# Designed miniproteins, single chains, continued (5): the designs that were tried, part 108

Each design is a single chain, and the fold is of that chain. pLDDT is the mean over its residues in the fold that is shown.

## One batch from the design tools (miniprotein)

Design m19985
Fold by ESMFold2-Fast:
Structure m19985 (fold): chain A 76 residues (1-76)
Amino acid sequence: SVEEAEKYYNEGVKYYKEGKYEEAIKKFDEAVKLAPNSEVALQSYLLKAYVYEKLNKLDEAKEAVRKANEILKQLS
């Protein structure tokens, strides 16, 4: 559900703020899985892209941005 997805997104944001980037990514992945074409999924992919950029994983960051853009087109 969207409500469960928002819970995982919030947990991911908490891990991100703590610098626990791998844990953050796992929580964002769960949020996307529960609500793939939602605003929370869009926000999850955007934060995943930022986390991957911090980890110097540029190809994964680009893929996350691509996924975010696909969701944005579906919501517009």
Scores: mean pLDDT 87

Design m19986
Fold by ESMFold2-Fast:
Structure m19986 (fold): chain A 103 residues (1-103)
Amino acid sequence: SVSLKPVSKEILDEVMKAFDDLEKALQERDEVEIDYETPLGVRFRARFEKGGRLVSAAFYHPDATPEERAALDRAAEAGEFVSTVSLEYEGKKVIGANTAAAR
């Protein structure tokens, strides 16, 4: 099983708005990867296929540690995208950058 660290409603709403903005940008730009930051400091690193369909995304929570952010940056450069939202999988450690689920 997976346990996710909850985010506030305000952060979630901002994340969803950022998704809408990204989809609109992709219709005009044939970009595969986008790096986008919301006003509340949630950073997205996202990969999209043709037509704007989201393939994978990394969410840098405002409370993400520098280590989590650095690990996400490395994973994004390697073509893998993950979340800084804390995941615990079957008693295994919290994973923010390269999860067992992404593996």
Scores: mean pLDDT 54

Design m19987
Fold by ESMFold2-Fast:
Structure m19987 (fold): chain A 83 residues (1-83)
Amino acid sequence: MREELEREISEAFGDILEYLGEEAYKKGDYEEAAEFYEKAGEHYLEAGNLEKAKEAYLKAAEAYEKAGDEEKAKEARKKAEEL
């Protein structure tokens, strides 16, 4: 069914973006890592995977904190808390 394929595709994109976020984080590119994690969270929400979405948003918040972007870190943390 179309909805099942869209869900699977969204989760796959989330997994790829989370991987890219981890790689950016390891390189010290914290702002880039946070952006990848935030996008991963969005895709996990589209897939209906609230647990992975929450984890991705929390990782984005941590990465934004390390990048020095306290405002974006707070926004990402709030997204995780609302799940």
Scores: mean pLDDT 85

Design m19988
Fold by ESMFold2-Fast:
Formats: sequence, structure tokens, C-alpha cells
Structure m19988 (fold): chain A 83 residues (1-83)
Amino acid sequence: SELEKKVAEALEELRKAKEELKKDPLNEEAILKLESAVATLALLADVLAQRYPEDPEAQAKVAELRALVAEAEALIREAKEKL
């Protein structure tokens, strides 16, 4: 589905931004890209939760996406403390 494609794209953006930040912990552009990917994934998780509230597999996916968002938000916070 289109939603699944957008989730996959946002996850790939998240992965790339994390990799860039790992190579250069002071890379402000990587932090901004990571924040953008996190915001996109959070919105997509909310859409998925709203569209499929009674689907256990969809709700499990929402929980997984929200956990990834929380992990990335912690990385963003740590990176900003080093600026």
C-alpha cells in the first residue's frame, strides 16, 4: 500500500541519518534529517493507529514504529548536547 511505502521510505531516511550522525557526531545537517525522519514516522504511526484500531498486526507495527521514534529522539537529544 502507499502507507507501507511511506513507512519504508521514512525508515530508510532514519537509517541514513543515523549513519551520517555516527560518522560525524557534530553534523547539524544529520541531526535535522534525523528530526525530519522521526516527525514523519510519528505521523505515519498515528495514521496507521487511526486507520486500523482493531487490527492487532497494525497496532503491533504502530508500537514498533513508536519505539523506533523514541530511540531516535534520545539520539537527537544526546547529539544536541554535544553541539
Scores: mean pLDDT 86

Design m19989
Fold by ESMFold2-Fast:
Order: sequence, then C-alpha cells, then structure tokens
Structure m19989 (fold): chain A 64 residues (1-64)
Amino acid sequence: LPSPEEIAAVEAEVRRLVDEAKKAYKQGNTEEANKLIDRAAELAHERLGVDPEVARAGLKEYVE
C-alpha cells in the first residue's frame, strides 16, 4: 500500500491535471480537456489502484 505522503502527492498531481482540464474545457478546447482527464485517470489507476474507466467518468463530470 502506498504511504499517506505518496497518496497525497498523487492526489495533488491529479488535482493539477483536473484543474488544467477544467480551464481547457472553459476555453472550448474539449480535446485538450479530455487528454488531461485521461492522464489524471491513468495516474490514479497506476498509483492508487482506481479503475481507469470509473476515474475518467467521474473526472469528466467534475470538469464539465
């Protein structure tokens, strides 16, 4: 299991990517927003064990 510090670091990076995706979406750049969401979902999957499809769906709903 990752340490609390490792989890916090991954969550911070995911939040950064999601914030960038939200900004891209507001600018009308849906393709860039989706790429950033995909990166965040992959990071959550690889480091936190979150299902990538579930993560992607939740992040898209949050950004849009």
Scores: mean pLDDT 79

Design m19990
Fold by ESMFold2-Fast:
Order: C-alpha cells, then structure tokens, then sequence
Structure m19990 (fold): chain A 63 residues (1-63)
C-alpha cells in the first residue's frame, strides 16, 4: 500500500509539473495544490495524509 501511495504522489507531482510547462499560467487551485503535493511526496508516511487525499491530488493534476 505505501508503495502504491508513493507512486500516486509521484504521478500527481509529475502531471502537475507537466501542466505548468504546457500552460501560460496555472489555475489558482492547481497552483495551491502543487505545494502540498510536493510535501506529501516527501512525507508519504505522514499520518495526516490518506490514500483518498493522494487520489484527489492525482485527479486534480489530471484535470
């Protein structure tokens, strides 16, 4: 499970960065989520972070 959560964090961060490169600007909501996503990637074992949060961040990055 931790490995899957870590992969979701990595994919969310990567997709958000790709959006940054392809857009002239990021929507404010995506930009605000990028910082937390990077923090979550660093602290995947943070007890305040749930798999549901990771899934939501990935969905936001893919949107």
Amino acid sequence: EEERIRKLYEEAVKEMKELMEKSDFLPADVQRRLGPALALYSGRDDPDISPATVERLRALAEA
Scores: mean pLDDT 55

Design m19991
Fold by ESMFold2-Fast:
Structure m19991 (fold): chain A 92 residues (1-92)
Amino acid sequence: SMEIEKAIEELKKAAKESGKEVKVEVKGDTMNIELSGLSPIQLTSLALYLIGLELDGAKVKVKIEGDKMYIEVSGLTEEQMVELLNAIASLL
């Protein structure tokens, strides 16, 4: 999707501007996101957003290792994928 690709590029731009690193991989209805350098408040805000997605029927897996956060979300529509990417970008 062009909209997903645009959202990924905007997220990468926001990450660079904030001194963070981000990697995104999309396969079908599953999105994998790797984030590095998040503050505690950014981690908390993102965790709350992800809980909202889980309550709305998405399947969410999160792993935190040191300075990195690994997120896998399955069952997303393209609209929800764009919304998640934009939400992360706005938190950076």
Scores: mean pLDDT 83

Design m19992
Fold by ESMFold2-Fast:
Structure m19992 (fold): chain A 81 residues (1-81)
Amino acid sequence: AQHHRELAAEYARKGREAAAQGDYRAAGEYFEKAGDLYEKAGDLMSAALAYHEAAEMYRKAGDEERARRLTERATQLARQA
């Protein structure tokens, strides 16, 4: 739905802002939330891109396990798109 896409875009914006401030943990959480919302909207490509951004942020935050799981999820969604 349009509302899910708009909310997802807002979370992605917050993720970029957190990343610019060096808060990679918060940035990862925001991008992961954006991915969840894009997935609910059926926008699998935007969801995959958001999960990829979240994985990069979690990797920078030292959370290699969460980064790995989100990278795998992003790859699977991109294959379905």
Scores: mean pLDDT 87

Design m19993
Fold by ESMFold2-Fast:
Parts: structure tokens; C-alpha cells; sequence
Structure m19993 (fold): chain A 85 residues (1-85)
């Protein structure tokens, strides 16, 4: 699904923006990712994107680098799984 792949790509860009401390850009990218997941009819993916983004923001604010890296690796795994399907 092109929309699902694009949603995950936008999630990765949002996580990169969080790593730079650019929360405004990260929120814009995450909102677009959620929108595309919903357009694809994938409510579960939309919920997962929202939760991953929320956890990544909280991890960054707390200086929890290990959690932030883990969330990025999870998002990368989701992209790989979708590419291989």
C-alpha cells in the first residue's frame, strides 16, 4: 500500500525532527502520517504512529536516548515489513 508506506516514511521524518529538537516540524509530519494511514483505511497503523510519536517526544524531553533509539528501530522495522509484503 503506497499510502501506508508513505505514512511510515513520514513517521521516520517526524522522529528525525524530534532528534533535532524541532517539535513543530515533527508534529506536522506526524499529523500527515496519521492522516495517510487513515486514508489507507488502516486505523491500527494510525494509532501506532500516534503512540510511537508520543513516546518519542516523551523520551526526548526526559533525555531517554535508549527509548528514543528503540522507537526509531521499531519504526524502521515497520517500514521493512511493509516493503517486503
Amino acid sequence: SELRLRALELLLEALKAIMRGDFERAEELAEEAIRLALEAGDEALAAEIEELFKRAKEAYEKGDVATLVGLILRALGDVIQLELS
Scores: mean pLDDT 83

Design m19995
Fold by ESMFold2-Fast:
Structure m19995 (fold): chain A 69 residues (1-69)
Amino acid sequence: DFPTLTPEQGRLLVDLGLGPQVDEFVAALRAGDLERAKELAERIVEELSKVDPEAAEAFRRIADYKLQQ
């Protein structure tokens, strides 16, 4: 099974205003800009870790998986 966020963790990203950064992360992956994607993932994980360490860990696992594609 592919690593995914729960619906509650997805809502938390939106509530924290991280939606645009997630969109930029996806765009960087699509463009093959792995360095930018990694930087964006690190920023998202940093912000999530201040509020919900489990959500931060879940996003880190997703980002690591996507960066290894």
Scores: mean pLDDT 81

Design m19996
Fold by ESMFold2-Fast:
Structure m19996 (fold): chain A 90 residues (1-90)
Amino acid sequence: DARVAELERRLREALAALDSPDPAERIAAAREATRLARELSDLAPPERAKRLLEEVAEALARASRDPDPEAALTASVALVAVAADLAVLK
């Protein structure tokens, strides 16, 4: 599925942007990764969606320890949403 492949590519880019030196870019990356992960959880096969959501949850868990308080809060809220989607895919 070309759409799933494109969304996964964009998700990889967003996950890489979580390591940006700019906290505003890390905040935008956490929001974009969450949006893409949730879209992928609806479109991808359950086993692939679960693997992608687990990867996103790990990245957001690391981002929740961000020294910037707004970036840390954004990642924490994003992690809760991704964890809820993962629980549905059990």
Scores: mean pLDDT 85

Design m19997
Fold by ESMFold2-Fast:
Structure m19997 (fold): chain A 58 residues (1-58)
Amino acid sequence: MAEAEKVMLEVLRRQQAFLDSLPTFDPVELARRGRELAEEHGEEIARYSRAVAREAAE
């Protein structure tokens, strides 16, 4: 519950820190990268959720 939210916020903070550390500010590339990360996180969360559901079913 609270733990899952904490993990999600930690991931978002690390993503923001990464963007802030970039030496080149290209808005087009940043927007593209942000979308890729969002899709990647979505797939990872879905996989994790399915694994937890399968484990609970056993």
Scores: mean pLDDT 66

Design m19998
Fold by ESMFold2-Fast:
Structure m19998 (fold): chain A 70 residues (1-70)
Amino acid sequence: SAIEALRAALAAARAAGQGGGTAVLGMVLKDVEEHGLDPVALLRRALASARANGNEDAAAGLERALQAVE
């Protein structure tokens, strides 16, 4: 499921020590679990924002999560 894939991506980002990626993935997971929001739409928005702000570590983690949930 998308939720299980997102949890796996978050665990992988934590293991890799990617602070920016783990923070954003944690927020996306919370929004999906608490509010029933679409994880793909949230991840795409977060990825666009990370790229626009030059946050490459967060962008890399978000790309991995997006690939895992699609």
Scores: mean pLDDT 74

Design m19999
Fold by ESMFold2-Fast:
Structure m19999 (fold): chain A 61 residues (1-61)
Amino acid sequence: SALIEELERLVKELEEKLKEKYSEEEAQRIMDEIERQVTRLVAQGRYEEAVELVRKKLEEL
């Protein structure tokens, strides 16, 4: 679906930006926390909220 594709693109963009701005250890720690939240939302069918969460994290960078 379009939402799943958008979520995948946003997560990939977030991973790359985190790697550019933070140490490897810190980027991985932040990514793990976000992935846990995204996975939970996706498991509940809450794709719009998952997309919004990743977008907000990108805006914070």
Scores: mean pLDDT 85

Design m20000
Fold by ESMFold2-Fast:
Structure m20000 (fold): chain A 92 residues (1-92)
Amino acid sequence: MAKELLEEARRLAEEAIRHVEEAGRAAAEGRLEEAIRHFERAEELARRAVELAEKAGDEKAKEELYNAVVAAARAQAAAHPEAFAAAAELYE
């Protein structure tokens, strides 16, 4: 059970990172609404991943998955400050 929860958590975190990357692409093209939607989807997936890791009792995996998504989001915010000015300020 714990292994299956961690596998699903990692899958959701990877999907969240892909949505963060898609948000960056949309921002680069000036499609701000699409960029925001991808970023919101990434946040939802990241929350689910953290919840599953917590249910598995793996605090290290929970922190690793959270930090990976935050790092990806921070990188996209830094690359596209005009689209994600508020997010860039929050993450610095």
Scores: mean pLDDT 75

